# Designed miniproteins, single chains, continued (2), part 12

Each design is a single chain, and the fold is of that chain. pLDDT is the mean over its residues in the fold that is shown.

## One batch from the design tools (miniprotein)

Design m4413
Fold by ESMFold2-Fast:
Structure m4413 (fold): chain A 85 residues (1-85)
Amino acid sequence: GNANIYNNLGVVYFNLGNIKGAVVAYYEALKLDPNNTDIKNALVKAINDLDQDPEWKKAYIEEVGKEVNLPEATKQEIISALEAN
């Protein structure tokens, strides 16, 4: 499905060192399959490898906070990972 396409795109970006692209792709995959723990874990791992970009991280924290289709625990895990890096 579409979630698998975005997940595969995330893997490609991560392997190319485009960590920001990987985070975006994994997040899009997770929005399409909100209960997929493998995609969530891949997203959190990519976030942990993010370079310092405070403006981009702030924008993404706001976007994740507004998402209504993600479980609250998943949103908190993603936001915490973004804030920690």
Scores: mean pLDDT 84

Design m4414
Fold by ESMFold2-Fast:
Structure m4414 (fold): chain A 92 residues (1-92)
Amino acid sequence: SEAEKALEELEKALQEMWDAVRRGDFPRAVEAAKRAIELAKRFGELSGIDTSALIKALENARKAAEAGDRFEAEVYLTIAAMQLALVKKELE
């Protein structure tokens, strides 16, 4: 489904953001975060599942990456991963 495709691309964008943050590639991390935010919005619209907490964590991770704050970016990425796991559980 379109929702499943959006979820798959969202998981991929989160992985790309994690990898970029770990390398110190903050411009790439910001790009991946922006894609993840748009995909989370699209998934929420398509599925009817509330993604607001996930989007908030991703927005905070993007801001941390824009500031070059690796520690804060990793904290918010961890929160985003936890929120994504909760969203995936709603599909079961």
Scores: mean pLDDT 89

Design m4415
Fold by ESMFold2-Fast:
Structure m4415 (fold): chain A 72 residues (1-72)
Amino acid sequence: SREELHKKLLELIGEILSLIGEIFDLERKLEELKKKNGDKKEIEEIEKRIEELKKRLEEKMEEMRKLDEQLS
C-alpha cells in the first residue's frame, strides 16, 4: 500500500510538472502576442486557458498534499 501511494505521488508530480510547463509555454506565447499587438480574441482565449490550467494545478497540488499526509 505504501509503495502504491508512492507510485501515485510520482504520477501526480509528473502531471503537476506537465501543467507547469504548459502554463509557462502559454504565458510566453501571451507575452509575444501582447508585444506584437496580436489578435485580442486570441489573447483572451490564451488568458482563459492559463486560468483553467492554474485551477487544475491547484487541484493537483491539493491531491499531492493529501497523498503526502498519508505517506507520513
Scores: mean pLDDT 85

Design m4416
Fold by ESMFold2-Fast:
Order: sequence, then structure tokens, then C-alpha cells
Structure m4416 (fold): chain A 81 residues (1-81)
Amino acid sequence: LSDTAIAAVGAAGHVLLQAIAAGASFEEALRKALETLETYDLSPEERAAAERIVRAMAEALRAGASFDEAQRVGLTLMLRG
């Protein structure tokens, strides 16, 4: 991923985790995280990759993963390319 795509995933992941910590539903938290990706100038391929990573983090949290575990899921997917 580009530096911009990595920054976008980081920002969106942070928004996702904060929304869930504040008591938002997983659907609302994911919506806010995906809206955060729209603020970044990403190519269609970078956006698709970033969305897959953010959705994987959201699914990990839905399955009962900790915030640290969800962050590791995101990092692992970014490193796999």
C-alpha cells in the first residue's frame, strides 16, 4: 500500500475503534470508518484494499476480538499486500 493508503487505514481504524468504545453499533462504527476513507485521495485499487482491511478489523471486533487484536489484523493485511 502507498503511504496515503496506510495513513487512511490508520485513521479509519482509529475512528472504528473509538466509535465502538463510545457505544456505537458495529454497523455505525464501520460506516464512520468508511466515510473517513472518503476524505483521503485514494485510487480505486487503494480504496478497495483499505475497505477490505477496515472491514476485516470490524469483523474481528464483532467476533469478540480485543482492540489490540483488531489492530494486529489490520497490520497483518497491510503487510500481506
Scores: mean pLDDT 82

Design m4417
Fold by ESMFold2-Fast:
Structure m4417 (fold): chain A 62 residues (1-62)
Amino acid sequence: MTVEIDEDDAESWFRLGQLLTLQNKLEEAIEYYEKAIELSDEDSELRKESELAIKGLKAVLS
């Protein structure tokens, strides 16, 4: 699957966060999910999914 990356696109940042999570780069994944949140609307499912991902990753780290 080819990923087109746009630095202004919340979906691209979310996908990068998922990729980093699969690579066990959890701290970097959190940064990328935070970028997805910054670029998404407060009512978006993407924002909610990104927040849940960050919560899960933080629970694993500490």
Scores: mean pLDDT 77

Design m4418
Fold by ESMFold2-Fast:
Structure m4418 (fold): chain A 81 residues (1-81)
Amino acid sequence: MALRRIAEVAAEKLRSMGYPEIAEDYLAWLEEAERRGLDPSVALTAAAMRLIGDVVEGRITPEAARAFVKAMNEEAEKLGI
């Protein structure tokens, strides 16, 4: 439940910034990580590393990437992760 909530909040931030396809990719990946029983902190770190790759490849702006990571971290803090 916690990882899915973090994923939804972060994905909505990306959608609001004009990146709905990237938002859906991250949501699907984080939902799969939760189904596999991956530790939430490990899953979030892996998502952040993948996001750096998206910035390097020009698929997302550094500003949108920072907003996504901020949304993930703020929701994780609220959930005690």
Scores: mean pLDDT 79

Design m4419
Fold by ESMFold2-Fast:
Structure m4419 (fold): chain A 57 residues (1-57)
Amino acid sequence: SAEIAALRALAEQARAAAEALRALGAADPENAAYYDEGARHAEEAARRAEAEAAALE
């Protein structure tokens, strides 16, 4: 369905954002905690979207 497709797309975007934030943290160790926290929130958003998509199948 369009809803499942949208949730999967949202999860993919959130995963990509988490990876980008982790890379920023690796490049800037002084601010790593800030970027890692952002990555954790993005990973949580991805998991929620994945779970919601799975529940609709």
Scores: mean pLDDT 89

Design m4420
Fold by ESMFold2-Fast:
Structure m4420 (fold): chain A 69 residues (1-69)
Amino acid sequence: MLTEEQKKIFEKTKKLITSAARSLGLSDEEIKQIVEEALEYAEKKVAAGEEVTPSDIARAALEAYAKLS
């Protein structure tokens, strides 16, 4: 379960990822997949007792994007 601070970090990072992906011409379906993979990564790190940073979320999103290319 994400803390309120972690939820705010994720939501802010999600908004930036979505804007960047739209600027790159990705479809809504591709953006949704990238965001979902980034969220899953963040939740798994929190469940393992690890801190989640915007950089961690951005890296997970970039890896998801690479799979689409």
Scores: mean pLDDT 76

Design m4421
Fold by ESMFold2-Fast:
Structure m4421 (fold): chain A 95 residues (1-95)
Amino acid sequence: MKEMVEYLLKAEEALKEGNLEKAKEYLRKAIELLDPEVQELLLEELENVKTLEEARLLLAQLMMYLGSRGNKEMGERGEKILAELYSKENQLPLK
């Protein structure tokens, strides 16, 4: 998963630059390194990404996925991005 980490970090950098297209390219490359069953769902989600904020959400999700696979630093980075996006103690879903 070393290449996936590199692609996610490049996606984060592109998002900081405001370059949505470049960020989506790196997110696509990261997703293509995942298991086929997970890859199809995430590629569909990527196609629906229209804003920098939506791209950051997908980035955080992929980073947290790497955390679940043993890369705790990437998991923590993803959690921090989610916290920044919501700017709340927790994001309450529409329940």
Scores: mean pLDDT 78

Design m4422
Fold by ESMFold2-Fast:
Structure m4422 (fold): chain A 74 residues (1-74)
Amino acid sequence: KIAEELRKLAEEAEKAGVTDAANYFRLGAIYAEKGDYEKAAQYARAASTVAQLEGHDELAERARKIADELEKKA
């Protein structure tokens, strides 16, 4: 579930031209699938920061919420 959400966010970030955020979301999804929720949360948080700096507030907020969920699993 959460890895699928991260993959969808990666696709949305890619379409928006926020390539660095897309790459972080993909890494987050990979680590979430492996059960490494701590690393997955770190990458989701990095994606949120990059999206925020690029002015994509909604994408950043969604990434932050997923990072919070991943931290609860860690």
Scores: mean pLDDT 86

Design m4423
Fold by ESMFold2-Fast:
Structure m4423 (fold): chain A 118 residues (1-118)
Amino acid sequence: MQSLRDAFLQLGEIGIKMAEAFKELLSPEVQKEVEELLEKAKEYEERIKKNPDDMEALSALAAQGAQLYTLVHRELAARLDEEEYIRVAEEKGFRVNRTDSGRLAFLVKGLANSAADL
């Protein structure tokens, strides 16, 4: 989390993990959009594996991750009550914190360690 590369990778990873964890709970229309974004994210991950300094691919992966996070969060927050959403998220391996503004923040358990090991 101390470099621009690490920040982009972390944004990409949280979005992808959230989409993979919650995909089955989404509407068919949103599931289709999420699947298309996940395929695009995998394309950028392959580019980064071949060239770790590919800033275009890193930036694109972060953008895909942010879009995945936004789509999943928007649909689940609209369809589930807050307590049920927190419970399901924790069952899927997320840690849920409440921000000072009262918003929910989703964190992947072990993401920092997982990113260092990969």
Scores: mean pLDDT 73

Design m4424
Fold by ESMFold2-Fast:
Structure m4424 (fold): chain A 86 residues (1-86)
Amino acid sequence: MEKEVEEAAKKAEEAVKEYKENKEEAKKELEKAAGEEKAKKAMELIEKAVEYLEKAVEAAKAGDYEKAKEYLKKALELLKKAGEIV
């Protein structure tokens, strides 16, 4: 379980980094695919998910795998909701 959480946290860290570097491009693609209002709602959910991913990475680094797992689950649920909007 710890290895799975560590791997998931490492992927989350990479995803957060990539998102922050490409935030404007992600916003443009969402606006193009779904329109401005849906893109705005999706971006709000994605930003919340990113916040939870960062918390998950911090928890995993601290050895709190239970908290890391909880935050990862919350982030994935938010990303799923964002995907349903667009």
Scores: mean pLDDT 80

Design m4425
Fold by ESMFold2-Fast:
Structure m4425 (fold): chain A 79 residues (1-79)
Amino acid sequence: MSKEEFEAEVLLALADIYLHLGKIAESKGDFETAKELYQKAIELYEEALKRASGPVRQLAEKGLEDAKKNLEKIEEKLK
């Protein structure tokens, strides 16, 4: 494993953690915290995509789409 590949996997794992924490915050009605967590997940997925290839890239793309959809839903609730 190269340093770049390892960094991509770490960024993907961190992004997944933030995405799941955002979903937990949303389930508790903490929409402000959910928004911040989804924004952090998006940043981490985008960083992973700069380094990722193959299956890791596909997982990061899927995670990014999920995080963006959840952020859009939260932004609607915070109007």
Scores: mean pLDDT 87

Design m4426
Fold by ESMFold2-Fast:
Structure m4426 (fold): chain A 63 residues (1-63)
Amino acid sequence: LGLERRPLSLEEVTELIVEALERAKSESERAARLAGAALRALADGASPETVLEAVKRAEERIK
């Protein structure tokens, strides 16, 4: 694994959000963890469009 900074892929962002949602024990914790995962993805170079699509996919996986 290099130290290169690269944008996260849609799959990587989706896994981040799925993990965050799976760890939540309440609706408020779910919202906080979702926000944290989305902000981390944006900080790591993911586009807002990629993050929105990843959230949609993650919610479908958890249902």
Scores: mean pLDDT 75

Design m4427
Fold by ESMFold2-Fast:
Structure m4427 (fold): chain A 95 residues (1-95)
Amino acid sequence: YDPSSPEAKAEEYFLKGVQSYKAGKYDEAIKNFEKAIELLPEDSKERAIAYTNLGLAYLKKGDYEKAIQYFEKALKIDPNNEWAKGLLEKAKEKL
């Protein structure tokens, strides 16, 4: 196999997730963000960003409970992330 590093592979999956999200392919975005998260260290800023984007994809699918769960996971790692805080409030309003 040709993995240069887990972090590089995580970035590749994250970018695929972002592109899928922009194309409205939320299930593909979720799959790619989940793969990125598996390769990232616990409590890393990159994992928090991936959790925020995973939550956003669930929010777009109307899965508000899962969206909330992932935004809370992101905020546990990065409590001062104002974007994740705003998305969490938006998801809670939809319940």
Scores: mean pLDDT 86

Design m4428
Fold by ESMFold2-Fast:
Structure m4428 (fold): chain A 75 residues (1-75)
Amino acid sequence: SEADKLIEQLKNALLEMVEAKRAGDEEAYQEARKKVTELINKLRELKKKSKDPAVQERIDTVIKIAEETLKALDA
């Protein structure tokens, strides 16, 4: 599904962001952070178009994890 593809892309971008932060690679970190932000926005738009409450809940859960990760790494 489109939701599954975007969720997988978000998980990959979050991993890239964590790895870049650990490596001290500021350029890679900013690129991964931008990808995460863009994917959150795409998932929010998909949620608005979805009629399936289970898909909406999965999207909300993944966005929450992503936002908490951004907060932790930006500290």
Scores: mean pLDDT 86

Design m4429
Fold by ESMFold2-Fast:
Structure m4429 (fold): chain A 64 residues (1-64)
Amino acid sequence: SERDRLLREYQRRVDEAVDEHDRRIAEARAAGDEAKVQQLEDELSRRLRELTEELQRRLAEVDA
């Protein structure tokens, strides 16, 4: 279904964002850059919120 497709795409995008974040966090931690670690945590939180809001909007369109 369209709903199932949107949920799978959302999960894929979340997984990609988390994997990229983990890589960047590992690099920042190796460099001892505490400010960069905090920045990256804030960026991930914002990105995940945006992805969730997009999913909710798309699901509302399908359910209408």
Scores: mean pLDDT 86

Design m4430
Fold by ESMFold2-Fast:
Structure m4430 (fold): chain A 68 residues (1-68)
Amino acid sequence: MTPAARALRTAAELVREGKSIDEIVKAAQEAGASPALVATVKEIFENYSPEEAARILERVAQAAEDAA
């Protein structure tokens, strides 16, 4: 699992748990997310419902694995 995929999967799990955007950002940074990846996570939260955001984050995590 790449660091990017790990950070995205962690973010998706916290979204499903109803955590705040600040908590999710902190967890993603602790998992090794770049500033660009953190910005992507924030954008997904601003534009989608929690369920949709979690699904998108999981798909992006899979794409990150496949691109490696």
Scores: mean pLDDT 77

Design m4431
Fold by ESMFold2-Fast:
Structure m4431 (fold): chain A 88 residues (1-88)
Amino acid sequence: ASAVDGTPILRWLRGEVSPEEAERIKRAFLDRYLAQKIAKGEISQAEVDALSPEQKRQMADALAERLRQGVAEAIARKRAELAAEALG
């Protein structure tokens, strides 16, 4: 979906989004993650439907934080590569 691609996700990763936009992005990540798990047969739709709103929010927050951490690591690695290239 266009809502999870391009400019909105990049702005969220930079911390440049409104709280409302951040909540939409987190929910989109959770929905995508759960859909992928269902497609792989790792969970059922019934298990997703059985999740409380609090559990879904906790999962969304955990997924968002893990993605942010992974992006930070990737950026740090790329900065190191660019610094080596600029100095060499």
Scores: mean pLDDT 72

Design m4432
Fold by ESMFold2-Fast:
Structure m4432 (fold): chain A 86 residues (1-86)
Amino acid sequence: MTLIITLKNLSQEEKDHYISLAKQLQSKGYDVTIEEKGDTLTITIKNLSVSTVVGFVLRAIGWELDGDDVEIKFEGDTVTINITKK
């Protein structure tokens, strides 16, 4: 499965935090692509198991989402999580 996480309206400190987490995943052997555009950060992770993707979705819902706008889409083998920081 492929997981795409798009984070919008980020401060520089928040962006640096998420980039750091994505780089830690890269160092552990995950197939991670990081793309920065202005206040938007897109993290794409490929070749994930279903259980690993579910873990990311649960973290997004339960941990990262206090007051933020969130959209989650399931399309074939791809899960897209769009988060807009308030």
Scores: mean pLDDT 76

Design m4433
Fold by ESMFold2-Fast:
Structure m4433 (fold): chain A 55 residues (1-55)
Amino acid sequence: MKEIELEEKIKKLREEFFKPAVEQALSTPDPQEALDIIEKARKEFEKLLEELKNS
């Protein structure tokens, strides 16, 4: 079975979650700090996805 609706939720989460992280990273003068912000957002998002599928 395919969870098409789950993909829609993931996309909304990505926009709401990553948008502020990206803006924060762009506002950061330190490139390493910017990368860290994006990486943390990616890991958090990944865990949310796993929670949705695996609980």
Scores: mean pLDDT 73

Design m4434
Fold by ESMFold2-Fast:
Structure m4434 (fold): chain A 61 residues (1-61)
Amino acid sequence: MRTVTVVAPTREEAVTGARGLGAVARREEGAARVTALDLPELVRDADGRLHWKAVVVFEEA
């Protein structure tokens, strides 16, 4: 299993990026599957800036 975190300035970009990573892994590794996509959340960086965070969990081939 592999976990990937996507950070983006908008909620839509974070969700789209996370789903895109899962689709690419599936196509290139054959057996990779997206097992979870958590609800995107608004998080604050160490410098105080707000970003949207989405986490993808998938199985590698």
Scores: mean pLDDT 66

Design m4435
Fold by ESMFold2-Fast:
Structure m4435 (fold): chain A 92 residues (1-92)
Amino acid sequence: DDEKIKEMVRKLADALLAAIDRVIALLEELGKMTPEMREEYAAFLANRDSSLEKAIETALKNYKLEELEKLVKEALAKLPEILKEAEEEIKK
């Protein structure tokens, strides 16, 4: 139903934000943060709430509960490996 779809989108968004924050923190710690990356991150943060609202609206219009549940579960399962790969690239 609509509430479960909203919950799943918010769960995915929270996980993605945590991963982004971790990558940004690592880039800052290693002195690899560029001015361009800072501007992109600032723009992302400025538009975060609007982007989440749009994501929820899009999910409600375009996905059935079962389809979105599968996609979100797969994304959340893959996120730790994607984050690990990003950390390895940053450490090079």
Scores: mean pLDDT 82

Design m4436
Fold by ESMFold2-Fast:
Structure m4436 (fold): chain A 60 residues (1-60)
Amino acid sequence: MEEKEREEVEKRARSAALMGRFLGNTEAQELAEIGLEKAKAGDIEEGKRYVEKAEELLEK
């Protein structure tokens, strides 16, 4: 498992989930939380995909 890449995805996921919650964007929060769980399970590619989707929804 690539620890550095996993840590970066987890950090991004936590940030996106927090932002989604704060802005009331439930879809972005849920996608970020799924991305975090995927990364923790070792599915870094899938986790990154969900985090990127959440980040796209939060772009303003």
Scores: mean pLDDT 80

Design m4437
Fold by ESMFold2-Fast:
Structure m4437 (fold): chain A 64 residues (1-64)
Amino acid sequence: DLVSQLQTLVDADGRVDFDAAVDLLNNSSLSDAQKAALVRALRTLVRDGRVDLDAAVALVNQYS
C-alpha cells in the first residue's frame, strides 16, 4: 500500500528520497488535488532530506 511504500523510502537515519516519494504519490490512485496537497505537505515535513516517518504516515492516512 502507499503507506508501506513511503516507509521504504525513509532510511535508518531518517533520510528520504523526496523525488521518489513524489513519483510514488503520482502513481497512486489518489485524485490530482489530493496528490498536489500531499506533495506540498510532504515538502514542508522534509528538512535537509530528513522526514519524521510517523508524521508522513499520519499525513497520508489523512488523505486516504
Scores: mean pLDDT 72

Design m4438
Fold by ESMFold2-Fast:
Structure m4438 (fold): chain A 63 residues (1-63)
Amino acid sequence: PYENLVKTYEEGAKRAEELGLYPIAARLYRKLADVYNYMGDTEKAEEYRKRAEEFEQKYKEKL
C-alpha cells in the first residue's frame, strides 16, 4: 500500500520546496521516483527523478 506513502512524500516535497529547503525537497522527490518506479509507473518515476535532479542542482549552485 503505497498511496499514503506517495501522498506523504508529495506533501513533504512541496512544503520543503515552498520553504526553500532544496536538499530536503530533492531527497523527497528522489523517494517519490523510487516508489513510482517500484509501482511500475516509469513515466512518473522519471518525472520525479528529473525534479529531484533540479533541486540537487539548485543547492549545489548555492554552495
Scores: mean pLDDT 80

Design m4439
Fold by ESMFold2-Fast:
Structure m4439 (fold): chain A 58 residues (1-58)
Amino acid sequence: GTLERALQADLGLSPEELAELRALVEAGRYDEARAWLQERYGLSERQAEGAVEALRLS
């Protein structure tokens, strides 16, 4: 969706990395998805939480 495209544009997520992130969110592994974003892309806890929440709702 539009959010997934925005994450790719803003963070430089590859299609494979986005698919991995989405798989974590769909599996309910929200803490792992947040940690993954923080560790790989340097997002703050708040930014990572917002990204995971938006993917969960999409």
Scores: mean pLDDT 76

Design m4440
Fold by ESMFold2-Fast:
Structure m4440 (fold): chain A 74 residues (1-74)
Amino acid sequence: SMVEEAKKEMDEIFEKTKKEVEELVKQGKYSEAVDALVKGALEMNKIVKEANDEEVREYHIKLGKEMEEFLKKL
């Protein structure tokens, strides 16, 4: 379904963004890490907007909370 495809794309962006941010932070490249976060957020926001679906919006909120917890552990 469109909802399942949107969630899958969001998962792929989420995992890619986490990996890029972690690698950049390990290198002390904090400015680039912030840029990677912003890029990932914009890509996710586009999916949410295009899907225009409550379940996709709820999933986005869940991933946002998981990203916050990930960042606290860096």
Scores: mean pLDDT 90

Design m4441
Fold by ESMFold2-Fast:
Structure m4441 (fold): chain A 59 residues (1-59)
Amino acid sequence: MKELAERIAKLPLEEAVRFAREALQKGYDPEKLIEELRKLGAPPEHIAAVETVANQLGL
């Protein structure tokens, strides 16, 4: 999870959204992913994008 969050935080927003969607569809926990992103100090836009994708997927 931490390595996944680190990758998302370093990607441009558009790529971060795609990567997060793929990860969540593979069964990664959205709450844990968001928590790790917050711990890393990821940009607010990246955190909001992951929350939006999780909601769109019904998670």
Scores: mean pLDDT 82

Design m4442
Fold by ESMFold2-Fast:
Formats: structure tokens, sequence, C-alpha cells
Structure m4442 (fold): chain A 70 residues (1-70)
């Protein structure tokens, strides 16, 4: 998958889930992975090659919370 195609797919999932302010930080087309910065300082990872979903990670009070979006 191309870098543009992978980012577009991940961004569509994030927007549908209410994360329209997510910005790409790291793109790995070879591994099918995109890492995003969320507006609140959280992270989101898309694994297009293995999982058609975005894993949202937020650190709050020293705890990491994970939410799957597909």
Amino acid sequence: MSAEELVAEAEALLRAAGEPEATPRFVNPEGGTVLFDLADGGLAAYFGSSLPMVLVMREVDGRTKFTGIR
C-alpha cells in the first residue's frame, strides 16, 4: 500500500470515530503502519497490513489506555 493510501485509510477511520484532529507523525508503508498525534496528546496507530483498525493510546495519570477503532 502507498504512503498516501495508507494515511488516507487511517484518517478516514479516525474521522469516523471522532478524532478529526489527528495528524500523521510516522508512516511505514512497508510495514503497513501509521502513527498519529491526537489533539489531546494521545497517540493512534493503524496496522493496515495486519489489522484493518486503529489502536488509540492515551496516557492519563501515568496509565496507558487502549481503544480499538475499525
Scores: mean pLDDT 71

Design m4443
Fold by ESMFold2-Fast:
Structure m4443 (fold): chain A 66 residues (1-66)
Amino acid sequence: SDAEKVKKLFEEMDEKLAKAKSWEEALKIAQETAIKIYEALGDLEKAEEARKQAEELEKKLKEKRA
């Protein structure tokens, strides 16, 4: 079921987050997981929105450090 796929993706995210060495790595993992969840659900519009949000957040993080 879609719920089981989503649950599995959250579990994989938790495992990756436990191994993340920086907040930036953690953010990237969370963004990738959100995109995969929407793709698994077939919600291409939400998946595209999540990709745009990920790009915007990455850009803002770089601007704050620069």
Scores: mean pLDDT 77

Design m4445
Fold by ESMFold2-Fast:
Structure m4445 (fold): chain A 79 residues (1-79)
Amino acid sequence: MEKLEQAIELFRKALEAAEKGDYDKAVEYMRQAAEILGGPEAARSTEAAFRDLAEKGDVETLINALRAAINHLEEKLKA
């Protein structure tokens, strides 16, 4: 599987988990996607940022960030 396709699938799983209120799974899928795209440092940064959003209950920002990431990566894949 292409790295971009795998990352998109993981962000989609993260969005589904977040919409169901499973923020721990959402953060874990986002960490995995970030690791594929930017390695372990990107994974750590992503985990920290989105864990903070989840802990604060800023669900709208979290969901919007996920949708933006999915759209950006899908555009890259189709280009």
Scores: mean pLDDT 80

Design m4446
Fold by ESMFold2-Fast:
Structure m4446 (fold): chain A 88 residues (1-88)
Amino acid sequence: SQADELSEKTLEKLIELAKKAKSETILKALELAKKGDYEKAEELLKKAKEEEIRAFLEELQKEVEKLHKGTEEERAHAERMNEELAAA
């Protein structure tokens, strides 16, 4: 399988986060990367304003926290099921 460092799913997720952050320059760069135009993507990322980078990183942090909470809910649910099975 041809695997880039960034999988198609990872790029789609980053594009979604850039849309939420309203980081237009980062969004355009990620869309170019998805098309395989990495040279133009890199040039646009170098032109991204600090404010856009900060907004994008905030959305990325929220998504990481959401994934962590999802894993914690799954873990807590498994622990409750194990306690119920042990009590039976």
Scores: mean pLDDT 74

Design m4447
Fold by ESMFold2-Fast:
Structure m4447 (fold): chain A 56 residues (1-56)
Amino acid sequence: SLAEEIARVQAEIDRLGAELTARMRAGAVSEEEALALAREIAALQDRRAALEAELA
């Protein structure tokens, strides 16, 4: 269902966000790696918004 897909996308956003935060706190991420993770999170947020629009 769309609701299940939204939940999966949200779980992935949460996982990547936690990974980025943890790696930044540890000093174990380059600027390029941080930007790549941020772009992946942004793309997932766009996908979540599109799926939410389909539920309307």
Scores: mean pLDDT 87

Design m4448
Fold by ESMFold2-Fast:
Structure m4448 (fold): chain A 67 residues (1-67)
Amino acid sequence: DEIQEEIKKLREEAIRYGATAGLHYMSASSYEIDPSLKELAEEHRRLAEEYDKKGRELLKKAKELEE
């Protein structure tokens, strides 16, 4: 089923975006320990939020195709 294949691809892409967001969250947490790296921590947190948002958009599209 072509629709099922598209749903699978969207979910796989969302997983990859989520994994990237997770790595940026981990980096932000590590850098927050050092006050001199506060700006770097904030940048990684912002990037994590951007990748999370993209992943959520892909999951929304997959859900719309299921309905």
Scores: mean pLDDT 85

Design m4449
Fold by ESMFold2-Fast:
Structure m4449 (fold): chain A 60 residues (1-60)
Amino acid sequence: PQTLTFTRVIEAENEEEARKKAEEMAQALADSIPGARVVSVEVEKIGPTEYKATITVEVD
């Protein structure tokens, strides 16, 4: 198995909205890679309306 980590910057009004967007991005990333699955999604506030999403995907 291989682990892939992606970092995305998300604009959102609050943490709940940022997490929803991050989870949608994580699923889209996993769906774009054959045999991949989402392992973790981490969201960190980096600005007034900006969040950093760290998405980890595992592939066979």
Scores: mean pLDDT 84

Design m4450
Fold by ESMFold2-Fast:
Structure m4450 (fold): chain A 65 residues (1-65)
Amino acid sequence: MMSEEEIEKEVEELRERIRKAKEEGDEEELLELSIEVGVQKLYAAVTKDEKALEAFSELEEELLK
């Protein structure tokens, strides 16, 4: 499982990338972010990392808005 520090760092980096991509209308970056968040969410679900699953699920919701 990812450490809490690793989850926090990854979530913060992805959140900032999502914010910037949405502001700039960068469709290619948004697609890449969607894939990355989806992969991280799937990994968290398979490893039963509840904290990671919650964090990446919130990022996925942010991507879809």
Scores: mean pLDDT 78

